# Ledger of designs, part 89: designed miniproteins, single chains, continued (3)

Each design is a single chain, and the fold is of that chain. pLDDT is the mean over its residues in the fold that is shown.

## One batch from the design tools (miniprotein)

Design m11080
Fold by ESMFold2-Fast:
Structure m11080 (fold): chain A 63 residues (1-63)
Amino acid sequence: VEVEVKKENGKYVIKAVVDGKVYEGVGDTVGEAFRDLLEKAADDPAAAAAILSAAKEEYLKLK
C-alpha cells in the first residue's frame, strides 16, 4: 500500500493506493484528513487497516 500526504489550499489531503484502488481524505488537519480517508475506506476493512498501518509513518513525518 502507498500513502501520500499533501497540503493543498490550506487543507491536508491524504491519498492511499491499495491494490490499484485509490482512496482520498481531506481535512483541516492531518488527523481530520486521515479520519475522512478511513471513512471512505470503511466498506473495505482490509484496505482501511492497511491504510492505517502505512499512514502512521507518513503522519509521524509531519510532526
Scores: mean pLDDT 73

Design m11081
Fold by ESMFold2-Fast:
Structure m11081 (fold): chain A 81 residues (1-81)
Amino acid sequence: WLDVAQAALDLAEEDLKRGYYDSAALSALTAAETLVQNGIRDPELARRILEIAREVREKSPKGSGAYRRALRAESLARQVL
């Protein structure tokens, strides 16, 4: 499960570099959900999720799908910090 979360974050980081904010937010949310659902606490992965989510929120319109997914990813990441 940890490898699944890491793979999702690697994808999210590449999507961010390409400006694919919807995809980046979805991948970050997937990583956060994977960690929470499996009871895994990983402060380093949590910080990566928070960093990705912050950038998506800054570059996405309020109320967009990307913005909403980024907020949810942040909330979940704080549970595994």
Scores: mean pLDDT 83

Design m11082
Fold by ESMFold2-Fast:
Structure m11082 (fold): chain A 68 residues (1-68)
Amino acid sequence: MSQREQNLAYLDELAAISREAGDTASEATLRELRAKFEADEVLSAEELDAIRPALERADVLHRQAQAR
């Protein structure tokens, strides 16, 4: 797969894991990020900073899921 396809797939996985964990706020944030990435929109530094906590939380959950 292309790097773009891999990035979109990874964001989809993080959103799904957030949903499974009951973190609908992080799921919504990750889905918005995925939509912007798919639309090839440029993210500002402030937008990236706002998204970072959701990404970090989802990444922890993703690593935990991979260990099961």
Scores: mean pLDDT 74

Design m11083
Fold by ESMFold2-Fast:
Structure m11083 (fold): chain A 80 residues (1-80)
Amino acid sequence: KKEEAEKLVKEAEELDAKGEQYFRSGKWNEAAEYFRKAADLYDKAADIYEELGETVKARNLYIKSIAARIRAAGAEFLAS
């Protein structure tokens, strides 16, 4: 469902932005949580685009998911 994928991307971007906001505020555990949530939604959206044959969109979203997971790991490291 194309509209579902679009909504997931928008929600992922909002969660990713909120993660960045927490990160800049030194709230590392909250930042990590939001980055992980964003990554999960990027993965779900990527899977839908892959099913639709939108391979370039899917690839770009998988890259965003990986980047969000790396940011989450970095935030968790700073929280320790």
Scores: mean pLDDT 89

Design m11084
Fold by ESMFold2-Fast:
Structure m11084 (fold): chain A 74 residues (1-74)
Amino acid sequence: AAELQANVAALQDAIDAASKMVERYRKLAETLEELAKKDPSYRPLAEQYRKMAENFEKGRDRLEASAAAAQAAI
């Protein structure tokens, strides 16, 4: 019981961290796209951060599924 509660808390912390990374990378990609309007060399970097945001979003969704399963086991 207490161990499962601790695991749910750790998974929620990981979900929060992943969500912040998604927001940060999306904002960076948006900023770099604006810079790319003046200097096209920023466009590949914007694309990289957009891909990173997508990857963290998928990771977050998997963590949310794990947290739901752990919560159901309590």
Scores: mean pLDDT 84

Design m11085
Fold by ESMFold2-Fast:
Structure m11085 (fold): chain A 71 residues (1-71)
Amino acid sequence: SAATGANLRAALAKALEEAGRPEVAAAVRQWSTGQVLAALGGLPPEAREQVVALAAQGDVDGAARVILESM
């Protein structure tokens, strides 16, 4: 959903900022919900499955960290 994509975008940007990558975090904050979902499509299949499972459990922060580990 659009709300889930927006929440994931915010969590990913925060995780990037905390990881010492504020320039990448600033870029991610400007992404559309569609761009966030497109980035998920670029992940390895195993990472994508893990992100989907975490998001389904409401663990948006965990999903964001899996995305970070794949960047």
Scores: mean pLDDT 75

Design m11086
Fold by ESMFold2-Fast:
Structure m11086 (fold): chain A 81 residues (1-81)
Amino acid sequence: SEPPLTEEEVEQMIENFEKWAKEQVDKAKTEEERKRVKSHLEAMAKHLKEYIKKHVPDEKVAEKAIKRIDEILEEFTKKLE
């Protein structure tokens, strides 16, 4: 079995998600691209939250990370509306 995710690995995953989300939003120029990016951001956030729940044994660390992912998702989806 793989070792559990470290706090540093979780932080890096969140930073990578935020950076990627920003790049995707900045590149979306058409209404169709904005709808596609929104769906992709929602799908990625869902997968990251499930991955964190499965691989982060500390419930408080997992909850904090999930909250940050949700906040990033909300920020960038508002920019697409």
Scores: mean pLDDT 86

Design m11087
Fold by ESMFold2-Fast:
Structure m11087 (fold): chain A 70 residues (1-70)
Amino acid sequence: DKALGLIDLAIQVAEELGDSGTVQRLQTLKEELLAAIAAGDQEKVDAITREVRQILAELVAKKTEAEIAA
């Protein structure tokens, strides 16, 4: 649940930056996360969440003003 919110936020930031490649990658990660949650695969959920957090941190570093404005 929390990981889905992080992915949605990361997609929004990537879209604002015009980074279509990162948007597509995050959409794929979201599908994998939903599948892992449905399967009860906590190890995979944790791995995807970590990757999304790393992507979001990089995006936020580039678009900090947009994140603060929300």
Scores: mean pLDDT 79

Design m11088
Fold by ESMFold2-Fast:
Structure m11088 (fold): chain A 92 residues (1-92)
Amino acid sequence: SQEQARQLALQSAATVRALLDWLRANADQYSPLQRRTLLAVALSEVDAIRHHLPMEEVIELYRRIREVAEALGDKSTAKDAEKLIKEAEREK
């Protein structure tokens, strides 16, 4: 059902937010490669749920990923997130 898909997407979004908060607070416990891998997983998860959430919430998740990537010096992931933000904003 659409409601079930939305609830699962909301749970995935909450998991992404928790991962980003944890990574920002505990970045020094991870190698640069591990941080990039976790951020790539976060991007992939948002992409997978993109059509099951309001576009404003999808854009917010991409912005959070960009902000964490920028804070951690991961320019590649920050650039990827910025591209996805621009693509999502065109769908508004």
Scores: mean pLDDT 87

Design m11089
Fold by ESMFold2-Fast:
Structure m11089 (fold): chain A 68 residues (1-68)
Amino acid sequence: MAEELEKEIKEQDERIAKLREEMRNTDDPSKVPELVAEILRLIGDRIDLLFKLAELSDPETRQEILKS
């Protein structure tokens, strides 16, 4: 279970990185709000996954996750 959550978090990080790169490379102002909204949605999803992972973890690992 924890490994599945870590995989999902990594996938979200990769998606966020790709969207941030797309936002940096676009000169079209009309696309910026859409990209920002998608990035914020993925950040929210990532936070939820981190809380779930923290609940499944031992105290030492939980502290490391929450520092992330």
Scores: mean pLDDT 76

Design m11090
Fold by ESMFold2-Fast:
Structure m11090 (fold): chain A 91 residues (1-91)
Amino acid sequence: AEEEAKKLMEEALAGKISDEEFKRRAKELVEKLGLQKEVEAYKKLPASELVRLAQEAYEAGDYVKFIVILVAILEKLEEQKEKYKKELEEL
């Protein structure tokens, strides 16, 4: 689990994978590890709190926790983008 999370982070930092491929693999890793409930729990927190928690996890070397929080942030951003599109259509 941590070995796969660490490799994913190393490949992303080295520029060996695209942002879209990183997002896809991060979501796949969360599903493979059965951590979807943790993602859902983090999604209930404000984006500012999630950014702080992600930074703390990264600094602690907890790459699995970092990826779980990052997936939660990405899913919240996708949901906000969908709401923003609907609001623009009402203008």
Scores: mean pLDDT 76

Design m11091
Fold by ESMFold2-Fast:
Structure m11091 (fold): chain A 71 residues (1-71)
Amino acid sequence: SSMERQKRKQEILDRAQSLMRELLDLQVSPEVRREALRILSELQQALMDDDIEKAEEYLERLERLLEEVKR
């Protein structure tokens, strides 16, 4: 349904924003920051294109980037 789809898009966006806040708080290198912003931009574009699967792929990439920085 359209309501379930909109809820999923919002969940993806909320999670991406949360990950970006954590990443910025860690004071990462400029290279890592640029990569995170590129991933976020691609995620937002996928959501505008209604490509939820693609947005989820970019969300996973952002999550992996944060995990690598925290190790």
Scores: mean pLDDT 87

Design m11092
Fold by ESMFold2-Fast:
Structure m11092 (fold): chain A 72 residues (1-72)
Amino acid sequence: SSQIEKLEALLKQEEAARKVTQDHIAELQARVAADPDDVRTQTLLGFHQISLDTTDYVIDRLKKKIADLKKS
């Protein structure tokens, strides 16, 4: 259905955004490992981790909605 197609498109967009956030987290983790006393970088890493958790929640909700519509 067109509704499923729209939700699948949104899911792909969210998964792409998640990958970008994961790449930023990996870069920040490397910086924290190089300078564990850099509170600014640690704080930024924390914000990106919260953003990743929020994105994961949205992705899970989209996946469940798509699955429910496909079973109907």
Scores: mean pLDDT 89

Design m11093
Fold by ESMFold2-Fast:
Structure m11093 (fold): chain A 88 residues (1-88)
Amino acid sequence: MEYLETLKKLYELYEEGKLLPVLKKVKERLNLSDDEVAEAAEKIFKAYLENKDLPEEEQIKKLTEFLESDEIAKKIVEEAGKVIKEEE
């Protein structure tokens, strides 16, 4: 549930042009390069979009499997979720 909710919010921020400040904080906290963050963000959104029309249980399963297979993407989603919750 939390991963799906975080990805929905990240995609909303992307469509609103507000994603860059979140990714900048994630980059700083995880000590990642701009290229690593950009590559992981592309993979994350691709996984979200490819599974968005599936039942919620299948979306959660597929997104969890993806994030467990990609350590950098998992760390970025978890840290982005924290950043989103910290913004008042």
Scores: mean pLDDT 81

Design m11094
Fold by ESMFold2-Fast:
Structure m11094 (fold): chain A 75 residues (1-75)
Amino acid sequence: MAEEFAKKAVEAARKGDYESALMYAGTAVLELVNQGKTVEEAERFVLEVVRKYDPDNEKAIEAVRQAAEALRANL
């Protein structure tokens, strides 16, 4: 599930829909945190999926980083 949300974040970023990219990235990170991973572990996993799917998508990468930062601030 988290991997599919990471891919949706990439697809949204490719379309210029950065709000949806951030929401999907946040959902992917949160799913992994809810499974018992730390925010740092979740961010790393989601970034690995994004980079494998679209390594040059800086907007998708930034969306993942921003989502993880927001979750760290809330914990």
Scores: mean pLDDT 83

Design m11095
Fold by ESMFold2-Fast:
Structure m11095 (fold): chain A 74 residues (1-74)
Amino acid sequence: MEATRLLEEAGYRARTTVEQMANGNFRAVTVVEVGYDPETGANLWRPFAVAEGPSAEEAEEKLTEKVREKLEEE
């Protein structure tokens, strides 16, 4: 979504996942590809930002804000 698009526009390959937690909140996580392992053929991913909110939309909005802030510092 928005966080993934911001990272892709900045030149990253990104994945965003949103999961509902046991407490009813949603946790949104964006990971970015930081490299490629030629021995295994696997892409290497690292967490870029994490956010939680009472709805999937709020978790994604908070995640997008964190991604935007980090990209501005880059």
Scores: mean pLDDT 77

Design m11096
Fold by ESMFold2-Fast:
Structure m11096 (fold): chain A 82 residues (1-82)
Amino acid sequence: SKRVENAREVARKAEEAREVIRTGTPEEAAEKLSELRSLARKLMNGEIYSMADAAYQAAKAGDMDTALGTVDYLRDLLLKMV
């Protein structure tokens, strides 16, 4: 279904964001999380969007531990949707 396809696409972007948070700078992480936030809109799920936005705000503040934890939780939720 399109919902499952969209969830898989957003989950892939979350995994990309996770890697950038772990290996990159806060600026690089914020850019990738901005992309994740935009893709999260496809799911029409306010909780998922809010988590993507929270991870973005954490990365913008340089709080990489919070950004990573939020993305890990978001990814796990998305994987349960497929």
Scores: mean pLDDT 83

Design m11097
Fold by ESMFold2-Fast:
Structure m11097 (fold): chain A 100 residues (1-100)
Amino acid sequence: SLRENINRLIGLALRAIGLMFDAEQNGIDADLLREFRDIARELLRLAKEDPSLAPFALKVLKKMLRFLKENRDKSRDPALLDEVIAELERAIAELEKLLA
């Protein structure tokens, strides 16, 4: 339902913000990057199931992408970081195409 999808999106956004706060103190490790990837995949899935949520999903994905790009030097796994950045960019492009 829309209500369940809204609640799930809010939960994913809060989780992403929490991971960004943790990364500011502890750096960006592989586990954090995998969690960002999982969040991005779930946001894309929710927005495709309910396109009314796509603008909010895009906002969260763009914030996550900006954070990773601005904090590249804090990553312990540059290869996985670049992979996750590429996946975020693809998810953003797919959602922008849905909204166009």
Scores: mean pLDDT 88

Design m11098
Fold by ESMFold2-Fast:
Formats: structure tokens, C-alpha cells, sequence
Structure m11098 (fold): chain A 82 residues (1-82)
């Protein structure tokens, strides 16, 4: 579903911005309301993104194919939060 894919992308973007400290409390509240999700879903998404960042740091020479497979697995895990 196109709406589901858009929502997953928005969740990933919001969680990533929160991890980087680029989102104010007000912007976070607006994002949660727009996506109709709670803070627990964003916190879980942040944990997924942190685990992926740690894996990339440990495996800087990973193949393009492995990177694509892991990106798909990450999207599936994010989808499960919605």
C-alpha cells in the first residue's frame, strides 16, 4: 500500500532526526500527531536505526547487495511498529 510506504518513510525520517538531535519537542509532537503514532513507536524506530548505524560502523566494507538486503529488513521492522 502506497500510504503504508509513505508512513514508514515518515517514521524513519522522524526517528532519524530525533537521533541526530535535529527535532524540537514541539516538532516531535507535531510529527507524532501527523503520523498518528505514539512516542513508544518512535523510540522503537530509534533503536532499530541505532542498531543499523552500529552495524555499518563495524562493517564499513559491506557489499551493495548486503546493504540493500539490510535496508529491506529494516523497512520490514519499521513496518511492524505501525
Amino acid sequence: DEKEREKIGQLESLASAVLRGEVSDEELAQGLASLKIDRDQVDAAQAILEAEAAWVAANPDFSLEEGRRRAEERRERLRALL
Scores: mean pLDDT 83

Design m11099
Fold by ESMFold2-Fast:
Structure m11099 (fold): chain A 76 residues (1-76)
Amino acid sequence: EDLKKAKEYEKKGREAMAQGNYELAGDYFEKSGEYYLKAGDYSSASRSYLYASQAYQQAGNDKKAEEARQKALELS
């Protein structure tokens, strides 16, 4: 179930990106990463945190972008 939730949040993140809602996209990608971690999929979690970092950067939220980047690097 955690893997299904991770994929659902990743899809919501991509939809938010397409709508230009970058802060919300970052929040969804962060949740996706957390669920991938719960599922034991560290590679997908790292990628989701990288997407969150990019989304937060587009939103101008440098602090959240840096925090998400650090999470991604810790998992690689």
Scores: mean pLDDT 89

Design m11100
Fold by ESMFold2-Fast:
Parts: C-alpha cells; sequence; structure tokens
Structure m11100 (fold): chain A 92 residues (1-92)
C-alpha cells in the first residue's frame, strides 16, 4: 500500500543519512524514493523510469554495485527486500 511504501522510502532515506550523505543529497534521495514508491503500481515503463531517477543518487552514495539492486527493489516496492538492502547499507 502507498503508506507502507512511503514509510519504506523514508527508512531508506534515513539509511542514506546514516551513511554520511549531505542534507542536499538526502533530499534528492527522498524525492527519488518517493517517486519510486508512488509509481510502484504503475506500468513497467513508468516504474523503470522511477528506478532510473533513483540510480544516480545511489551510485554517488554507495557505488555502482549496490545502486542498481536497491533501485530495482524500490521500483518493485518489495518492502522486505528494500528494508533488507537499507539495513545492509546502514550497517556499512
Amino acid sequence: RLAERLAAAERFVEALRAAGLSEEEVEEARRAARRAAENADAPEEVRREAAAALAPVLRRAFGLRVAPELAEALAAMDEAEADALAAKLAAE
């Protein structure tokens, strides 16, 4: 549900803040994560576009290896997978 997906997006943003991102980068990530959450039930093309918007932020924060996987998980709005990835990033 949208509220649950938005909550997952906020948890992800807090993980980015914990990883040492600037306030500006955190706000950019929040906008991208909310866009992915809002478009989770949209057609695949729209979800892919939302994931693509999130990918550059994750690339800057965590490097190429982690960014695509987390962007895909958020675009699919698999809360369990998104939470697991956010927890891994926070632990690192």
Scores: mean pLDDT 59

Design m11101
Fold by ESMFold2-Fast:
Structure m11101 (fold): chain A 101 residues (1-101)
Amino acid sequence: SRSFEAHAAVLREYAEKVGATEVAEEAIARAAKLGEKAPQAMGELAAAFHYILEAKEGTPEEARRAYAKAEEALERFTEITGEEGREAAELLRAVAERVLE
């Protein structure tokens, strides 16, 4: 779908900037297996990356709020993907912690 492809492009761009291309491709591949739920799962991943970028660029207080929203988006991604997305979500959390400190 168009929205899936657009979100995947954003994720790939971010992954290149932080050296996390492998983790991003794994998450995209797992989301792609969800059929009709794939666009929704990719939307949650895009939201998580958006909030991680917001946290990196914000004040310490803004960063804490943005990181919390990123965690909520990853939790929703895991609820949509189930077992298929759980490991990918954990790897993305590790990337977020590395990028943010």
Scores: mean pLDDT 74

Design m11102
Fold by ESMFold2-Fast:
Structure m11102 (fold): chain A 80 residues (1-80)
Amino acid sequence: DLVEKFKKEAREFYREAKEEGYDAAGFAVARTEEEEKEIKEAVKKFEEEYGLSIKLKILPADGEKGKQYAALEEEMRARR
């Protein structure tokens, strides 16, 4: 199950971020290099504005991990 595999990977990523001293961690999906840059700039601005450190992992929308994350979002949306 792609969703369960992604949840396990996300849990490890969040654990690593906490262990490394980050205040928050998250995933984002980018469809283009421009979207990736915009997401990184938005996160950096948020970090600077609130004095936080955020561990961000950006997944290409056309990549396998991006598709897995999209599947997780759809499953979560369907279960609400």
Scores: mean pLDDT 75

Design m11103
Fold by ESMFold2-Fast:
Structure m11103 (fold): chain A 95 residues (1-95)
Amino acid sequence: SEIDKLLEQLSKVVSPEIYELLKRARELLEAGDYLGARQLLVEAARKIAEEMPDDQEAIDLFMEFLQALVDYTQHPIVADAGKASLLYLSLSALR
C-alpha cells in the first residue's frame, strides 16, 4: 500500500524513535484506536519539528504519510492529527 511504502521511506530518513511512533500509530489505526494513533502522530511531528526542522525530505514524507492515513481512514480524529502536525512543523520553520 502507499502507507506501507511511505513508512519504508520514512524508516530511512527519520530516527528509530520517530519511526517506532509512526509504526505504532499505523498499528493503532488498524486496531481502530484513532485517539491513540493521533497522540503518536502528533508526538512524531513534535520530534521532527524539534530534532530535524530543516530536513525537507523527512517533513515531506511525513506529510504524505499523514495525508495517506487521512485518505485511508476518512476519520475526523486522523484529520485533526494531520492539522496539529502541520502546525508544529510550520511553527518550527518560522524559527
Scores: mean pLDDT 83

Design m11104
Fold by ESMFold2-Fast:
Structure m11104 (fold): chain A 87 residues (1-87)
Amino acid sequence: SDLDPAEREALIRERLRKEAREAKVPYSLEALLEVYDFVIELHREVARRGRGLDVDEVRARIERLLEEGRLSEEAAEYLFRLIEEEL
């Protein structure tokens, strides 16, 4: 069955909490949730534009949110690591 986007988001957030607890990752749960919220907003933007964002656009968005205090330094470090390893 197709999940409501809000229900899908809630399930992914719960999965992320579980993974963080089980894996003992060197990041706070709050930072991981900020990372998750950032990724979901990127997916919404990709859907809105009908195209992917390039690495430079993603990096600039992270830097802007960090400068505005809307993203923690810990979450920003995690996101920069993901860009270098996954994108």
Scores: mean pLDDT 72

Design m11105
Fold by ESMFold2-Fast:
Structure m11105 (fold): chain A 110 residues (1-110)
Amino acid sequence: IAKDLNSSDPEVRKKAIDKIRELMKNGEIEKVAEISKEATKSSDPSVRLTAYMYLILTGDPELAEESTKAMMNDPDPITREVGLLGASVVASTTEDKEVRDAIRKAMEES
């Protein structure tokens, strides 16, 4: 899955994204976190952005904080800009106070 997210084939990438969505729907948050942590090491900024967002969406406050900080410090300026927007949306829509506070703290400290 992490390897497939970095595929040059858009159909392979789509299937990998669909698989992550399935894992999230089934509550397999630990697998989503493992795959996403691996994907943050990608040379492709779009793959890293996707990975940062899935880590934030796991509902784990520690992963949300670490991922938001990594995303805000990503070498790709578009990843930083789009990621900040995405993290802000999650922080504004989540009902989990711990996740919301973790994202906001990471943005403030970045």
Scores: mean pLDDT 77

Design m11106
Fold by ESMFold2-Fast:
Structure m11106 (fold): chain A 58 residues (1-58)
Amino acid sequence: SLTERYERLVREALRTGEEVDIPDDLTPDAFDPETARRLQRIVDRYAPRVEALHAARG
């Protein structure tokens, strides 16, 4: 599923210590509200680590 693919990409990026590289077609706003909320919950779960990576890259 798209949700599984999205979570896999986030986990892979965090596992390697690289910046999260999520394709545009997998952003929450590309889906119906329910799917978007599920994707947002995945993002929120990893947000502290993602923010640290983005801060280091920005």
Scores: mean pLDDT 66

Design m11107
Fold by ESMFold2-Fast:
Structure m11107 (fold): chain A 92 residues (1-92)
Amino acid sequence: SLDEEVEKLIKEMEELIKQLTALKNRADSLGLKTVSDYLSELITRLKGLIEALKNETDPEKKEELIQRAKRFIERVKKVIDELNAYFAKLEA
């Protein structure tokens, strides 16, 4: 159902916020302000999508939000992977 898909996406986005917060803390410790600011923007956008999905009662708008959330989740996952690789190289 749409509600089951929404719950799954919210859980996934909450986990991504935790991962982005850890990366932001690391960027802050290294003085990487531009990276930290970008991660803060991604966290804010994920929080906005979570609240929009929680509050949307119209099925058609809920479907649009689900598709938007799925696309944004994939972008965030790529950013996390790229930054993890970048930070690994800095410590090598």
Scores: mean pLDDT 90

Design m11108
Fold by ESMFold2-Fast:
Formats: sequence, structure tokens, C-alpha cells
Structure m11108 (fold): chain A 88 residues (1-88)
Amino acid sequence: MSEREILLQRLREAVLAVDSAAASEVLTEYINTLSKEEVELMANIELGKTHREVVWTEDGRRLEVSVTLTWDEKTDSYVVSLELRPVA
């Protein structure tokens, strides 16, 4: 199993647990395994803007997901802030 596959599995587990802090950490690590070009093409998220959507989990819960992606010029890396909130 690749490092990216392990990170994606951990992200899925954090989302199912509704653990915003763990999800933010894992997603930050995952995004930093990608090139700048890969992140910009895949994310469809503007840097410094909060993207918000409601998603269904496999166990039938609705989660409101708020994602903010920023670039830290001091460390030359991405920082992801992710907030998970049950809606129903």
C-alpha cells in the first residue's frame, strides 16, 4: 500500500469519526504529497477561500464540510483547514 493510499484511508476514517482536527492533519499531509499543479487541477478550490458542501456518509449521515486551502510561503507547503459538522 502506497503512502498516499494510507493517508486517504486515514482521511476516510477521520471523516467517519467526524474528527475535524484529524481530518485537517491527514488532508494537509496528503495534499503536500501532490505537486502544486496536481493540487490546483484536482481541488477546484481557490486558495484562501472556504469551500462548503453537504455530503452523505456511507452510514447514512449528512455532514457539512468546510474546507479552506492556503499556501504557506515560509515552508513552501499547503495548509488545509477542514471542519466537519453533522447536519441531520
Scores: mean pLDDT 74

Design m11109
Fold by ESMFold2-Fast:
Structure m11109 (fold): chain A 86 residues (1-86)
Amino acid sequence: SEIKKAEEIFKTVFPGSEITEELIEEVKEVLAKYPGDDRAMFLAGFLGAEAALAYAESGDIDALPVSEADRELARRKWELLQQLLS
């Protein structure tokens, strides 16, 4: 399932991280709008649904309306995610 896929990605990118019901609901919201978009799904779980939706609209992670610290961390984890999905 998409939720199980998101959980596996998070466990790999963030070892020891807790997968909450709130995280699962955010991922479900993004998947309902952008099914099969693993990157948007990842952003929903990491930065929240708003960031994932902004990414889906722009296609550019550097255009996200988040703090520079969150953007840099997201970029590093994003690169790791791209390697895992390759």
Scores: mean pLDDT 71

Design m11110
Fold by ESMFold2-Fast:
Structure m11110 (fold): chain A 84 residues (1-84)
Amino acid sequence: MENKKKILKKALEIIKENFDPNQRITPELGKEIAELLKKNGINVSFEEKDGKFYLYIHDANITIEFRPTDTVGNLIKKIEELLK
């Protein structure tokens, strides 16, 4: 419940430490982000559906939707928005 903010902050920190915010998210990069989060103990999955990308953060019961041309910085901003 309230612990989802802690999980999101942890995911955000990992992403910021390991990826360039100006880098465009390809399907391969989306998968790499999900695998790195899993390696760091966050249960996540990545999916492509109907021209969109979805990052499911299962431990937080949150889905982050983004587009194939979005950058890592756009993903970071979406996670920051969820922490408000």
Scores: mean pLDDT 82

Design m11111
Fold by ESMFold2-Fast:
Structure m11111 (fold): chain A 67 residues (1-67)
Amino acid sequence: SEKEKEDQKLLDKLLEEAERQVEEGDPVSLVTASSTIVSSDNMIKKGIIVDYSEETRKRAQELLDRA
């Protein structure tokens, strides 16, 4: 649906920002990346965002593991 497409774009934007911060690699950037990923997970759990893509979930977990 259109909402699923919009939610996917939002998740992609959040994960792209987290990826950039992990690539920076400094302690402040890593903390910010972790915070962004945790916030995204909370939004999915509360039903604010519909996570349509299994790949998006895998990306978030991989980023959290690296942060």
Scores: mean pLDDT 67

Design m11112
Fold by ESMFold2-Fast:
Structure m11112 (fold): chain A 62 residues (1-62)
Amino acid sequence: GPAEEARRRGYEAARAGAATGDAAVASQKGHDASMEALATGDLEAGEAAGRGAAEGIVQAGA
């Protein structure tokens, strides 16, 4: 559903940012994905995108 898609997009955005070697870029890309989801008015999708981004950052650092 939309929340699962938002979570995946947040994860992928953060992972793509992490691939640049810059943690700030990873954080910014994840934040942008979360804000884009929130702009649709769907709070659950926004929260899911934020969780996905956090997971992407953690997994890139592990």
Scores: mean pLDDT 78

Design m11113
Fold by ESMFold2-Fast:
Structure m11113 (fold): chain A 60 residues (1-60)
Amino acid sequence: AREAELAARRARLEKQYQLFLDSIRKNIDLTEEQFKKLEEYMRSLLDAHLARERARLDAA
């Protein structure tokens, strides 16, 4: 069950991240280089969030 829950949560967060990045690109006027670094950082945060969720479920 946990793997299915994590997969569903990842899919939802991935979609939200794409919408957020699109919003930032439209409103903030970042350079291509800055946007690429932000995208890479956001992916690292997503991976860290999923690791924390897994640890939380294992410790709960």
Scores: mean pLDDT 75

Design m11114
Fold by ESMFold2-Fast:
Structure m11114 (fold): chain A 90 residues (1-90)
Amino acid sequence: MAEKLREAAQLTRKASEAAKKGDYEKAINYVKEAIEVLKSLPRSDVIDQLILALEKAIEYLKKGDYEKASEIFDQVARALERLAEELEAA
């Protein structure tokens, strides 16, 4: 499970980098892959909240607000990295 959280975090960071470069297609593709990884995990309120945040970032990308989208991606990536760390520490 921690490995899947780290994979989703890496994909989310790639989405953030693409958004910062104005690469809409790459940003959308990376965030969709991150969402699919998260959906493959056991359901939890925390994972569901992170999926909703990524879907909100997609809305900002569609509106051309790449700055807000990248901020959400960076926040979600940090949260996923923290969750992976907590699981590995347990």
Scores: mean pLDDT 85

